# Designs tried in a protein design run: designed miniproteins, single chains, continued (3). Part 3

Each design is a single chain, and the fold is of that chain. pLDDT is the mean over its residues in the fold that is shown.

## One batch from the design tools (miniprotein)

Design m8069
Fold by ESMFold2-Fast:
Structure m8069 (fold): chain A 123 residues (1-123)
Amino acid sequence: LGEELIRAAAEGDVERVAELLEQGADVNAKDKKGYTPLHFAAAAGRVEVVRLLLANGADVNAKDDNGYTPLHLAALAGRDEVVQMLLAAGADPNAKDKDGKTAADLVSDRSAEDVVKELLASI
């Protein structure tokens, strides 16, 4: 269920995300690297899935094993609409990854383009 929810979220399959949540899938399920469905939806720019996950209690400030939040990944991927949605939902713009970098720092450095690429490839 958790892996299937993560895949559906990354693909933007709103109907499948809704079905999996109704079947009792954990909205905050983590993969082997600590990524949640919201991390994948945010990185992929899946606006409707982001909205659905937040409505179902997704942790807007969830951190992966490297301290990345959904806001870090959305900002790095240039997902402006998702960035605004996450901030409106209470995302901490000052949240720091394990290297002490905020989402704004990562965008300025271009240092995490590979993180977004690896995340989307891990579907």
Scores: mean pLDDT 81

Design m8070
Fold by ESMFold2-Fast:
Structure m8070 (fold): chain A 122 residues (1-122)
Amino acid sequence: MTPLHSYAYVGDLEGVEEYLKTNDVNEQDENGNTPLHYAAYSGHLEVARLLLDAGADVNAQDKNGNTPLHYAAYSGHLEVARLLLDAGADPNAKDKDGRTPLDLARAAGHREVAALLEEALA
């Protein structure tokens, strides 16, 4: 995990801004996670927006095939999920077990995120 991953996970907007001045927004850790994966998992909307504005790959896949949208869906972060979809996230993306973000939202019981993803698939 780079410092950028840690800043994204904890929602340190200033830390993200400073690190992005000289470092790659799409840096992957040992599990293939980008900073955007961590922002999506933790629900930090402003950090997710800053990363996307800096050129973050909205459809980046970790070693398990999970995109940032999978993590937002699993964690129930509705506004981050909406931001990712608006930025071109693929709601049909499948992890290595064939699960979509909608499958993860349903499994986790996040009804509002599931409804958003169902609308995106219609």
Scores: mean pLDDT 89

Design m8071
Fold by ESMFold2-Fast:
Structure m8071 (fold): chain A 59 residues (1-59)
Amino acid sequence: GRLVRALRDYTATSDWELSVKKGDVLRVLEEVGDRWWVAELLSTGERGLVPKSYLEDIS
């Protein structure tokens, strides 16, 4: 899958969102609308929605 890196910290505001720290590497699983991606943290295996604008493609 496509690999991305968190550009900055994001704190989840609901149970379906994923918290990330700047520098975290994630796998994109699905794009949901124009603003959110379903992603998996490679370090923990946790999955959830992350704002697309917080992520950069590294693949």
Scores: mean pLDDT 84

Design m8072
Fold by ESMFold2-Fast:
Structure m8072 (fold): chain A 57 residues (1-57)
Amino acid sequence: RLVKALKDFPVDVAGFLAFKKGDILEILEEREDGTMKAKNLSTGKVGWVGSSNVEEI
């Protein structure tokens, strides 16, 4: 499942995925609190993302 980043997310947050607006993320896992584990297809990095920061495509 693929989603698109709606805004830039800065580095320096442990366990969270850094991304830029427009990056395509592959959802690997979704938690009941709305947090998702995703892979940034542009960088190859994996981390946690808040559902409010992404849009389904």
Scores: mean pLDDT 75

Design m8073
Fold by ESMFold2-Fast:
Structure m8073 (fold): chain A 60 residues (1-60)
Amino acid sequence: GPKLAVAVKDFTAQSEKELSFKKGDKLLVLEELDGYHVYVKSLKTGESGIVLKEYIEILP
């Protein structure tokens, strides 16, 4: 099933496919797209988008 993650850095979306978030925001990892990108849903806003894996920590 989807995994919980937490943002470790702030990010402002640079395209319509990306998600903006703040450090400490909780995200739900829906799909791993590649070794560098994941598709997530913000638990704060309900919005979904692509993020770089280095900006999040996937929780155990």
Scores: mean pLDDT 85

Design m8074
Fold by ESMFold2-Fast:
Structure m8074 (fold): chain A 90 residues (1-90)
Amino acid sequence: EEAVKEKIIEGLKELRKEAIERGDHELAEQLDTLIKSIEAMKEMGVSVKTIYDAVKEVLDYLKHFADKETQEKIEEFLKEIEELVKKLEA
């Protein structure tokens, strides 16, 4: 459970790094805000499913403003995390 929460945070940090490298500073700022929110939720003991649902909602919104490569990275990340969450039956 905690390992999946940590993987979500690490994945978001990687997406933020890629956004910066691609010059998408607006997306990088939004991802930084999301990362801080998810870190706070983890510290409060919020469930993996609730954290995943929040991440998916925000990333589904943000991908409308991202380039195609970033959209693909977001979809890959969400798919990977969804499989992990399903395995936990959370």
Scores: mean pLDDT 81

Design m8075
Fold by ESMFold2-Fast:
Structure m8075 (fold): chain A 84 residues (1-84)
Amino acid sequence: KTPPPVLRETDPLVLELIRKAEEIAKKHKDPRLRTAAYIAAGLVYNRERGLMTDAELEAAIRDVAEKLGIPESTVRRLMERIRE
């Protein structure tokens, strides 16, 4: 069956990235790092699908780090782990 045009939740990439985020989140006791793992999965998805420019990605990483009170390097490490 062909998926509807807006049914991105059934995209295999979305499901894979969410699964990786859940695995990362499970090993962290800090709720900020757990939240950051799921946000990092969304950022990786937008990057892979070309929905976000490098400048928008940099701004999003900075905003996430500021809002959660964690280093930008932590957000980047979570994205790296989710991507691979």
Scores: mean pLDDT 76

Design m8076
Fold by ESMFold2-Fast:
Structure m8076 (fold): chain A 110 residues (1-110)
Amino acid sequence: AADTPMHTKLLQAARAGQDDEVRLLLSLPGFDVNAPIASNTAVPNDTVAGRALFLAAREGHLEIVEVLLKAGADVNAQDAFGKTPLHLAANMGHLEIVEVLLKYGADVNA
């Protein structure tokens, strides 16, 4: 699907640490968290939930990471450079997020 105002709002909320907004958006009927995002890099399986998970992991928003994973975000989603949320959390020193990603099955070899 094309990017929607709701998809953009989820990405902004995930980056900004707005836990209540993320929960509200994920609870909306008909909201497709796995909707494809239009990407100039043509990343395969680039989804709203995957992109939001990258942003939350990079910014250190533990609760948003957990909520997105519970909503079905791909824990091993890759960006245009092949980086996973685990790579971003580890690089930024967010140890608690690293532990949560590993609990949800993050591949250390990805």
Scores: mean pLDDT 74

Design m8077
Fold by ESMFold2-Fast:
Structure m8077 (fold): chain A 116 residues (1-116)
Amino acid sequence: MEELKKKAFEAARNGNLEEVKKLIDEHPEIALYKDEDGRTLLHLAAENGNVELLKLLAQKIMEITGNPDVFNLKDKNGNTPLHLAKKNGNEEVVELLKSMGADPNAKDKNGNTAED
């Protein structure tokens, strides 16, 4: 399990959509796993501005959970995927996350929203 998790996170960091899709198709629960920083694959897709990866992950997460609160999960610094997308200036990812139910008023550990 840890080996599959590491492989999925590395593929996401490298923007390897094909590998992430393969791993999630075989093990959908990987889309909900957190790394050592408390970040999910959604956090990585948002941070890297990878729109196609974000769409793939959002579809798979909704198929397995049906819960839009997964778009508002906080990492160890209190950052949601929306915080990371805004910090990196990728407005396309910001708009996509908002359309999926991301909360623009969620606060990180410093009390900042994604809009701040």
Scores: mean pLDDT 80

Design m8078
Fold by ESMFold2-Fast:
Structure m8078 (fold): chain A 65 residues (1-65)
Amino acid sequence: GSVGTVAVARKDYTASTATELSFNAGEQLTITGVVNDDWWVATSLSTGATGLVPASYLTVVGYAA
């Protein structure tokens, strides 16, 4: 599998579908998959919720062990 990646949200996002994840600016997320260049699969480190996130809202800051 791909190495897990840690990212930080640059701005707030509100999910428009049940498959998307809502998050706040500054929230830390682990990237667990890449659907395409625009959408990633992420898990919130604060809530444990998993869903699709817009890649443009995120900054990669590290790797999960």
Scores: mean pLDDT 78

Design m8079
Fold by ESMFold2-Fast:
Structure m8079 (fold): chain A 64 residues (1-64)
Amino acid sequence: MEFEPGDIVVAIKDYTGKSPAELSFKKGNRLLVLDTSHEDYVLAKDLQTGKIGMVPKEYLEKIE
């Protein structure tokens, strides 16, 4: 799935970050995409918590 900075996406599954650089989030959380320069991850802001971190692209879906 292709994402761009400024996209609002939703988490389709719960995720626990494997490092301090990664976000932990719950299914249904909305995220703002900040950077897509990584192949497997986006840099995103959790709109509910305000936290910023790396998120695996496979856990995200664009709100269409």
Scores: mean pLDDT 81

Design m8080
Fold by ESMFold2-Fast:
Order: structure tokens, then sequence, then C-alpha cells
Structure m8080 (fold): chain A 58 residues (1-58)
């Protein structure tokens, strides 16, 4: 299946290119863009999340 990431804490986005999420949210990982940022998909949209705020799971 797709790689998944679990939010370790709440994140409030201040940019249209980044996704807001809550602790415990499960995000579908599309791409690891660099060590600091993951591209994720939620509700059909692809947006960035900070890698330090999430844990990649399978």
Amino acid sequence: GPDLAKALEDYESDSPDTLSFKKGDILEVVRVTNPEWLLVEKDGKKMYVPAEFVEIIK
C-alpha cells in the first residue's frame, strides 16, 4: 500500500502550500521531497508537511 505518516503533534499552516493537521492524523505520503518536507495527499490535494512533525509508518 502507500506509505503513511502519522502526525506527532498539531501543526497550523500559514501557507497555501502546506497542510494543517492534528496530532494522530494519518497522511498518505506521495513523495519525500527533501529531509525537511514531505509531499502528502489529503482529500485529493497534494500539499507539504514538515517532516519533523510526522512519523512515517507502513
Scores: mean pLDDT 80

Design m8081
Fold by ESMFold2-Fast:
Structure m8081 (fold): chain A 104 residues (1-104)
Amino acid sequence: SLAEQFARLKRAVVEGDVARVEALLAAGFDVNARDPSDPEGLTPLILAVELVSEIGLGETGKEIVRVLIRHGADVTAKTTLGKTPLDIARENGREDLAEVLEEA
């Protein structure tokens, strides 16, 4: 199910498992899907930026964001509160993530 795919993505991001994120996307996980279990309707990219920032994943977290962008993640997608991945990165003081997102 889509909810199970999002649960697997969340686990891979929390564990810093870049290869698992790539494997999920290669297996057909829609990089622009909205999480049906999340009231804010998070996309994979928004979810990854939030989790990476919360956990404090440095270079590994930045690589996860790059992987999602390479697979066609929509960097302009907004939460129900109107926030983009870039807005979330900036709010969390993650200038390294903001730079990656601005290059996309």
Scores: mean pLDDT 86

Design m8082
Fold by ESMFold2-Fast:
Structure m8082 (fold): chain A 59 residues (1-59)
Amino acid sequence: DLEKTFNLYDADGDGKLDAGELAQLGAPLSDAEVAALIAEADKDGDGTLDLEEFKAMMS
Protein backbone atom coordinates (compact mmCIF):
# COMPACT_ATOMS: atom_id res chain seq x y z
CA ASP A 1 0.00 0.00 0.00
CA LEU A 2 1.87 3.04 -1.30
CA GLU A 3 -0.36 5.48 0.59
CA LYS A 4 0.26 3.70 3.90
CA THR A 5 3.99 3.46 3.14
CA PHE A 6 4.02 7.20 2.40
CA ASN A 7 2.24 7.96 5.69
CA LEU A 8 4.62 5.70 7.66
CA TYR A 9 7.67 7.62 6.38
CA ASP A 10 6.02 11.06 6.51
CA ALA A 11 7.10 11.49 10.13
CA ASP A 12 6.07 15.16 10.38
CA GLY A 13 2.66 14.58 8.73
CA ASP A 14 2.98 17.43 6.22
CA GLY A 15 1.92 15.19 3.32
CA LYS A 16 5.38 15.21 1.71
CA LEU A 17 8.53 13.07 1.74
CA ASP A 18 12.02 14.56 1.77
CA ALA A 19 15.30 12.91 0.71
CA GLY A 20 15.93 11.36 4.13
CA GLU A 21 12.46 9.82 4.23
CA LEU A 22 12.88 8.44 0.69
CA ALA A 23 16.16 6.80 1.77
CA GLN A 24 14.24 4.95 4.51
CA LEU A 25 12.07 3.10 1.93
CA GLY A 26 14.68 0.31 1.93
CA ALA A 27 15.87 0.89 -1.60
CA PRO A 28 19.66 1.33 -1.76
CA LEU A 29 19.29 4.71 -3.43
CA SER A 30 22.39 6.88 -3.81
CA ASP A 31 22.26 10.61 -3.08
CA ALA A 32 22.24 11.15 -6.86
CA GLU A 33 19.25 8.83 -7.36
CA VAL A 34 17.28 10.49 -4.56
CA ALA A 35 18.12 13.93 -5.98
CA ALA A 36 17.02 12.83 -9.48
CA LEU A 37 13.67 11.51 -8.19
CA ILE A 38 12.99 14.72 -6.27
CA ALA A 39 14.12 16.93 -9.16
CA GLU A 40 11.75 15.15 -11.58
CA ALA A 41 8.69 15.42 -9.28
CA ASP A 42 9.36 18.52 -7.18
CA LYS A 43 7.64 21.50 -8.80
CA ASP A 44 8.07 23.86 -5.81
CA GLY A 45 11.84 23.33 -5.36
CA ASP A 46 11.60 22.37 -1.67
CA GLY A 47 13.25 18.97 -2.17
CA THR A 48 10.07 17.03 -1.32
CA LEU A 49 7.62 14.65 -3.03
CA ASP A 50 3.87 14.68 -2.46
CA LEU A 51 1.73 11.52 -2.30
CA GLU A 52 0.60 11.71 -5.94
CA GLU A 53 4.17 11.99 -7.29
CA PHE A 54 5.35 9.27 -4.90
CA LYS A 55 2.65 6.88 -6.19
CA ALA A 56 3.52 7.69 -9.81
CA MET A 57 7.22 6.93 -9.22
CA MET A 58 6.67 3.72 -7.24
CA SER A 59 4.16 2.25 -9.67
Scores: mean pLDDT 68

Design m8083
Fold by ESMFold2-Fast:
Structure m8083 (fold): chain A 80 residues (1-80)
Amino acid sequence: PVRHPVAQAIGEAIFRERLRRGLSQRELAERAGLSTSTISAIEQGLRTPSREELRRIAEALGISTRELAERAGVPASFAE
């Protein structure tokens, strides 16, 4: 488990966007087609999501991967 600044920033952005929408980790995982443990690890910054996982999470939150990257303060090129 490696904590990278980018992974932490993305994880914190996902956590904030999820809470703003009143979603549990389980609900976000179900919407994204991922496991709850995967969402937990990503939100904790324990792993960097793949581009496909990031896309599914952004769709589940009702935003684009680019918008999610911008809210995390990481370059849009990270998402696309």
Scores: mean pLDDT 79

Design m8084
Fold by ESMFold2-Fast:
Structure m8084 (fold): chain A 67 residues (1-67)
Amino acid sequence: SEKRKKILELIGRILRLIGEILDLERELEKAKEEGDEEKAKELEERIKELEKEREKLLEELKKLEKE
């Protein structure tokens, strides 16, 4: 089923993004502990971008599962 293939591909992309966000959040915590304000700001901006992408993919997944 093409629908099943698309769902699995979306789940894979979502899981990868979650992993990337968690890694960046760990790096952000370290940067804040070290007082690296510039690095912390860059990491926060990257996390926000990935969270926005994750929300878009979750919305696509919900639409596919509803059909």
Scores: mean pLDDT 86

Design m8085
Fold by ESMFold2-Fast:
Structure m8085 (fold): chain A 55 residues (1-55)
Amino acid sequence: VDPMELGRGVAAAVDAGASVRELAELLGISPSTLSSLLKAYRRGEEPSPRVRRAV
């Protein structure tokens, strides 16, 4: 999966009222990892290698 496309989809879902924790559970990713991906996406930064590997 493209981490940037995943970040975009997660950002849209959170903006629509979904929780990061719920999305992380659905995707099988830790909430901290998903939160880091979302944060990097919002800032226009490349996610860390650990985050990229997790998605």
Scores: mean pLDDT 75

Design m8086
Fold by ESMFold2-Fast:
Structure m8086 (fold): chain A 68 residues (1-68)
Amino acid sequence: QVLTPQQIYNLQEDLKDLGYYNGDVDGIFGPATEEAVKAFQKDHGLNVDGIAGPDTLEALAVAYLKKK
């Protein structure tokens, strides 16, 4: 992953708010964050690769906005 710590922090917050991530929001892309990304990808019809690429980040932003 080529995400900055701030991007990882935002990713973890969004995944936690959507119920996919139960770990600490620390800006570190570890196994727990990767599994949360995969769970989100599976539920949203994306390739389940654990990579927070543009498609995954866009889908996450849309899901977060739509939920609230």
Scores: mean pLDDT 79

Design m8087
Fold by ESMFold2-Fast:
Structure m8087 (fold): chain A 73 residues (1-73)
Amino acid sequence: LTDEEIDELFARWDTDGDGTISREELKKRLERIGNLKNVDEILAKYDTDGDGTIDREEFRKLLEDFSKLPIAK
């Protein structure tokens, strides 16, 4: 997973254009990935602001974690 891919995905998920991903958008995208992670669990792990959104840096960590899961192939 590259920074270019992360930037592309972040731009797609950031529907508000405010530099963060909302809880609702995160939930919808996780369902499409086919991994039913609880949005609240992800926010508890990555949300350093406590505002219920994911910024670009936390989104990078989230995607890096997903890419390291043994779901290759």
Scores: mean pLDDT 67

Design m8088
Fold by ESMFold2-Fast:
Structure m8088 (fold): chain A 71 residues (1-71)
Amino acid sequence: MKRYRISLDRTHPGLGYRAKDLVLSEGGTVISMNLDEDTIVADLPDDLDIEKFKKKLEETLGTKVTIEEID
């Protein structure tokens, strides 16, 4: 797995929890959530299409999403 920072543009805390559920549904693990900054740190499977996952998050949450590989 690779570690990513997932940032939601401007969102409600409920959207952050929905993003967490999407991470878990793709076989990922949530490491931390910062709802004040609308960010999630997660480990995602190495075989996951990150661009496709980003698009799925944006469509599901109705907001722009940034995914950045870290560490």
Scores: mean pLDDT 79

Design m8089
Fold by ESMFold2-Fast:
Structure m8089 (fold): chain A 156 residues (1-156)
Amino acid sequence: DDVRAEALQFVEDGRRAVLAGLRSEDVVDAAGQVAVGVGNVMGAVSLFDPSLAPLARQAREQARQADRAVAEWDRLRKQAEALEKEGGSQEEIESLRRRAEEAARQALEQLEQTIRLLRQVADGLRQRPSGAELAEAVELAIRGVREVAARLRAEL
């Protein structure tokens, strides 16, 4: 009884976080909320099917790495903008911009890897007699990750 209640709580918390990310107009907030949502849904997957737990852990870790890379891109971009406004060193501004572009590229690669891992989890769940509803939660998480990737691409 307890494990099923815990898995249902993870699904509800995960759905709420992904939907919060989809409603956010800020790409950094959207990335953070979606990463929390992926983590919670992958927690539910690990409780539902322990054989999928290694794949669920990989998806959660890739989503966390993508969230950190999006935050690093935003930090570096804002530092470059502030330094340009202050009339700072052109060499330092260009260095910060190149580092921001590299952080954005890493974030996009990690988001695409998260989508691939989440698809494998959803496919594994669909092979289980009771996996369909949890597979729908994973599909919502995939939608959230795709939206973060699309918004990040629009900022580049």
Scores: mean pLDDT 92

Design m8090
Fold by ESMFold2-Fast:
Structure m8090 (fold): chain A 129 residues (1-129)
Amino acid sequence: GDDVLRLVQAAANGDLATVQRLLDEGLDIDAVEETGTGPLTAGDALMLAAREGKLEVVQLLLDAGVDVNAKDAEGRTALHLAAEEGKLEVAQLLLDAGADKNAKDNEGKTALDLAKENGHEEVAKLLQE
């Protein structure tokens, strides 16, 4: 079905009730759904929730066992997206969950590089400590 697409949409919007319902109804977090725009995974839901600063959704997805180090087509992780957007509390949660702060995207950039490029000093400080 379209369950991973629904998860990704709910996660990006911070819709906790829909994320929880899909997980409770047995959504396979390892599923790959082919869409007209390419494959979607629960890792994509984590990345969009992190980018949008949806802290409680990020926590739910991590508690459900979503891979904290999942990469998109550009080699970017949830930590890269949280750092680029200055989402300090999400970045801390991802690090506490075992996110690799030294992971490089396909351009060779770390989360620290993205935080610095976008002027997010608090996130940059977190990633240096």
Scores: mean pLDDT 89

Design m8091
Fold by ESMFold2-Fast:
Structure m8091 (fold): chain A 69 residues (1-69)
Amino acid sequence: SLREKILEKAREYLKENGYVLTDENLDKIAEELGISKEEVIKIMGGSKTDLRLLVNEEEARERRRRLAA
């Protein structure tokens, strides 16, 4: 689904940027998927709270990977 593609790309950009979602990264995700930045936010649940939860989850996953590696 489009939501799954957004999550996959956001995960990659979060990892590269120390788990910070920037306007530039949102624009890149939108460009790669052929949609607007506003549509990316809408598909992610229409709130910045959902994006914050994604950031926290990916940071936790990175800590687990670091301990396992």
Scores: mean pLDDT 65

Design m8092
Fold by ESMFold2-Fast:
Structure m8092 (fold): chain A 85 residues (1-85)
Amino acid sequence: SDDDLVKEIEELIKETNELLKEAEKAIEEGDYDKAQELLDRVQRLLGRIRGLIMRMKNQDVRDEGAKRYNEQLDRLLELYERLEK
């Protein structure tokens, strides 16, 4: 059901938030190898979130999921850019 998909996405977003927080700390500490590993894990979780969104039947629920996905993707891309400096 869409409710089950929303619950799975919420858990994955929670995990993504923790990994992004750890990655940002690793960048601040100069541990770029650890930051890269953490950001690559976030990228894989975002792939799973996108897959769940594509399975949603209700358009409004899908649109809300896509909005949350894009917010996390933007954070991921910002941290990848900080690694390249």
Scores: mean pLDDT 88

Design m8093
Fold by ESMFold2-Fast:
Structure m8093 (fold): chain A 58 residues (1-58)
Amino acid sequence: VIAVVKEDYSAKTDTELSLKKGDKVEILKIIDGTKVLAKNLKTGKEGIVPMKYLELVS
């Protein structure tokens, strides 16, 4: 599933992924109702991101 980042997000921990508005990410796993494990398609990095910063496009 592909999602687009709605707003810039700076990682708060080493397990989180920093994102820029307009980046495309692939959702690899839903962790809970607020967070997903995603891969940034621009950088190739994986990490946890808050779902509220993502808009699904699939």
Scores: mean pLDDT 80

Design m8094
Fold by ESMFold2-Fast:
Structure m8094 (fold): chain A 61 residues (1-61)
Amino acid sequence: ALSPRVQAVEDGLRAHFAGNPDLPEEVKREIIDFVARRLRAEGVPEAEVEALRARLEAFAA
């Protein structure tokens, strides 16, 4: 299961992407990359970061 912090980040980014459908795919990828890097820096396990990235990339497509 994802930690509450990672789940909150997923929920927030899903809402952001849904509210901004005109965002270019490259910008969405940059946001996902930035967030993943921050979560790694916060000590979130790599497996959770990878799971979040995969879910957000699937949602953004």
Scores: mean pLDDT 81

Design m8095
Fold by ESMFold2-Fast:
Structure m8095 (fold): chain A 84 residues (1-84)
Amino acid sequence: LTDEEIDAFFKLVDRDGDGKITKEELKYFYKNILGKDITDEAIQRIIDVADKNGDGEIDYEEFREFVTSERFKPVFEEMVKKAL
């Protein structure tokens, strides 16, 4: 994963360009880009794992740490493969 790929993917999910991924943007991504319904509880679990500062949103640094983590990297690679 390159910094350019991470930046491009972050911008795909961050639709309003505020530099944060919200619960609603993540839900939109799953439904409209991946073509999967996702529950609010499942979205909240993703945010809880990625959100290190406890603000309820995923910023760029938290996103970068999350997608490069050993546990999430395979999930991210599958998501990128489906979205691209």
Scores: mean pLDDT 72

Design m8096
Fold by ESMFold2-Fast:
Structure m8096 (fold): chain A 63 residues (1-63)
Amino acid sequence: LVGAIAQAVKDQPKTNARFLGLKKGEKVVVLSVSSDGEWVLVQAANGETGWVSSGSLKVIGYA
């Protein structure tokens, strides 16, 4: 998963400083995965980084 390009399958608002806000269809690069696999650290096209739920993403390729 690290280095993968993923796409948001639903809107995700930025609810706190650690989470990244995403719009459905937005593409991000996977930087790391939490030890339990539930959360993924991603980088958005604008350079912002943050955690998103793994269930909110689908992998579409590799960078």
Scores: mean pLDDT 74

Design m8097
Fold by ESMFold2-Fast:
Structure m8097 (fold): chain A 70 residues (1-70)
Amino acid sequence: MDKAIEYLQEAVKALGAGDYEKAVEYAKKALEIAPDDEVVKNGVKLLADHARSKGHDKTAEELEKLLKES
């Protein structure tokens, strides 16, 4: 278990480092492993909200699309 949580943590670190492409990539991997996990889904939603708040609308849209497709 928790490989999805590990990927979510990597997504958070990438976002903090300004690597929005890697943040989306890791969030996608987390959802691929645990598509119905509420913790993972909420984590990705928070990443999308944060990206949008920083003016990275395209990144936020990509993260929101991952949630809708899960």
Scores: mean pLDDT 81

Design m8098
Fold by ESMFold2-Fast:
Structure m8098 (fold): chain A 84 residues (1-84)
Amino acid sequence: ELSKLQKNIIERAKKLIEEGKFEEAVRYAAETYALWFLFRNDYKGANKAAEIGEKALERLKAGEDPEQVLEDMKNEIIKLEKEM
């Protein structure tokens, strides 16, 4: 279930942010979303999740708030799932 997965991703990513591991938090979220699509045989969704992750890493390098970046990633994944 996607909503349960998103809750688990947010909780784990927040702990990584608290530890100062901002890139690791974003990578963890992106990789976990990509795996969720892959396990459903949705290779297009997996590739889009990876692209969302790459953009999130660039935003993080630009000094954007890590929690906002993670929330935007979550919303983009929700939008991607609804477009299927």
Scores: mean pLDDT 80

Design m8099
Fold by ESMFold2-Fast:
Structure m8099 (fold): chain A 81 residues (1-81)
Amino acid sequence: HMSAAELEEAEQEVIAELEAAGVPEEVAREAVALAKKRTLEDYLRAAELVIEAIAKLDPERGAELRAQFEAEREELIERVK
């Protein structure tokens, strides 16, 4: 439904948002690339990269994101099964 240009623009917006949250651009780009593969494993890998990057800068924020990720991970696994 979205054009290739619109999709690329949306990807850049997500990368900018992750960078604003303290994720390095290289890690943000890798996470977006993994999420684009549309497999559950790639999505979980992308989330791990983002959480690890934030945890290195802010351990408390990283712990909050990890707790949220664990809850979302169980829901996603159940949804895919």
Scores: mean pLDDT 70

Design m8100
Fold by ESMFold2-Fast:
Structure m8100 (fold): chain A 89 residues (1-89)
Amino acid sequence: LLAAAGAGDLAAVRALLAAGADVNAANEYGVTPLHVAAAAGHLEIVELLLEAGADVNAADEYGFTPLDLARVAGHEEIVRLLLEAGAKP
């Protein structure tokens, strides 16, 4: 799921979630699918992950949230979507 979300593969993300993949599955650094989709600017994938129950406030081991990564990357539409979904400023 993490690799598909980072790559922008919406069809693979949808298929993996339908197959029961954990939307909040983090790697060894605490990085979730929502972190990589937000950092990469994949708006439709961010929407799908949030619909699937992704933790909008998940922090990686450095304390970065998906909102932090979207802001640093300049993905304003994703910043707005994450804030609407309950991301803490």
Scores: mean pLDDT 82

Design m8101
Fold by ESMFold2-Fast:
Structure m8101 (fold): chain A 90 residues (1-90)
Amino acid sequence: MKDEKGLTELHRAAEAGDLEKVKELLEKGADVNAKAADSAAAGEYAGMTPLHLAYRYKHYEIVEVLLKNGADPDAKDVNGKTAKDLANEV
């Protein structure tokens, strides 16, 4: 289920660095490639996948788990940026 920003529980767990919750959600069939809404309500999250948030917040163990579960490293947010691109931004 997505919230008002189009974020799934997997997005929130990846942002928070909650590795155990990420593993639990993936085991329950969470969409590893779910995208946040492209609307103004999503703000900074617009078009982001859980992998984008894991890289942005430098939770590299979660990055590894997401990639092993089929996360697309080439997925782009609304600005055309991949998750790895966000890791290099201030």
Scores: mean pLDDT 78

Design m8102
Fold by ESMFold2-Fast:
Structure m8102 (fold): chain A 114 residues (1-114)
Amino acid sequence: VNARNLSGNTPLHLAAGAGDLERVRELLAAGADPNAADIAGNTPLHLAAEAGHLEIVRLLLESPRADLSQKDSEGNTLVDRKDTFGYTALDLAREAGHDEIVELLLSYGANPDA
């Protein structure tokens, strides 16, 4: 379930970016890591937020393995984690015009100034 393609994407990255809600549920139940980053530093949360998949964003944030309080090596929680270009899931949702995802991320503690 944590095998990576040439871009460093796990099956969870691909399902989250594609909007495959049932596949995301199956992968999370099978122990897929919602914190995994691809070679560009994108987590499944980044991909779902950019693509406009509101319910997948919710599932990822509600995952028992999504540590919303633990800091990464740069001091960011999962919700505030930046890709290699410096974008958070909130930044990607704003750029794409996904207002409901922006509101959801803010409700889970996303820093608007991160």
Scores: mean pLDDT 75

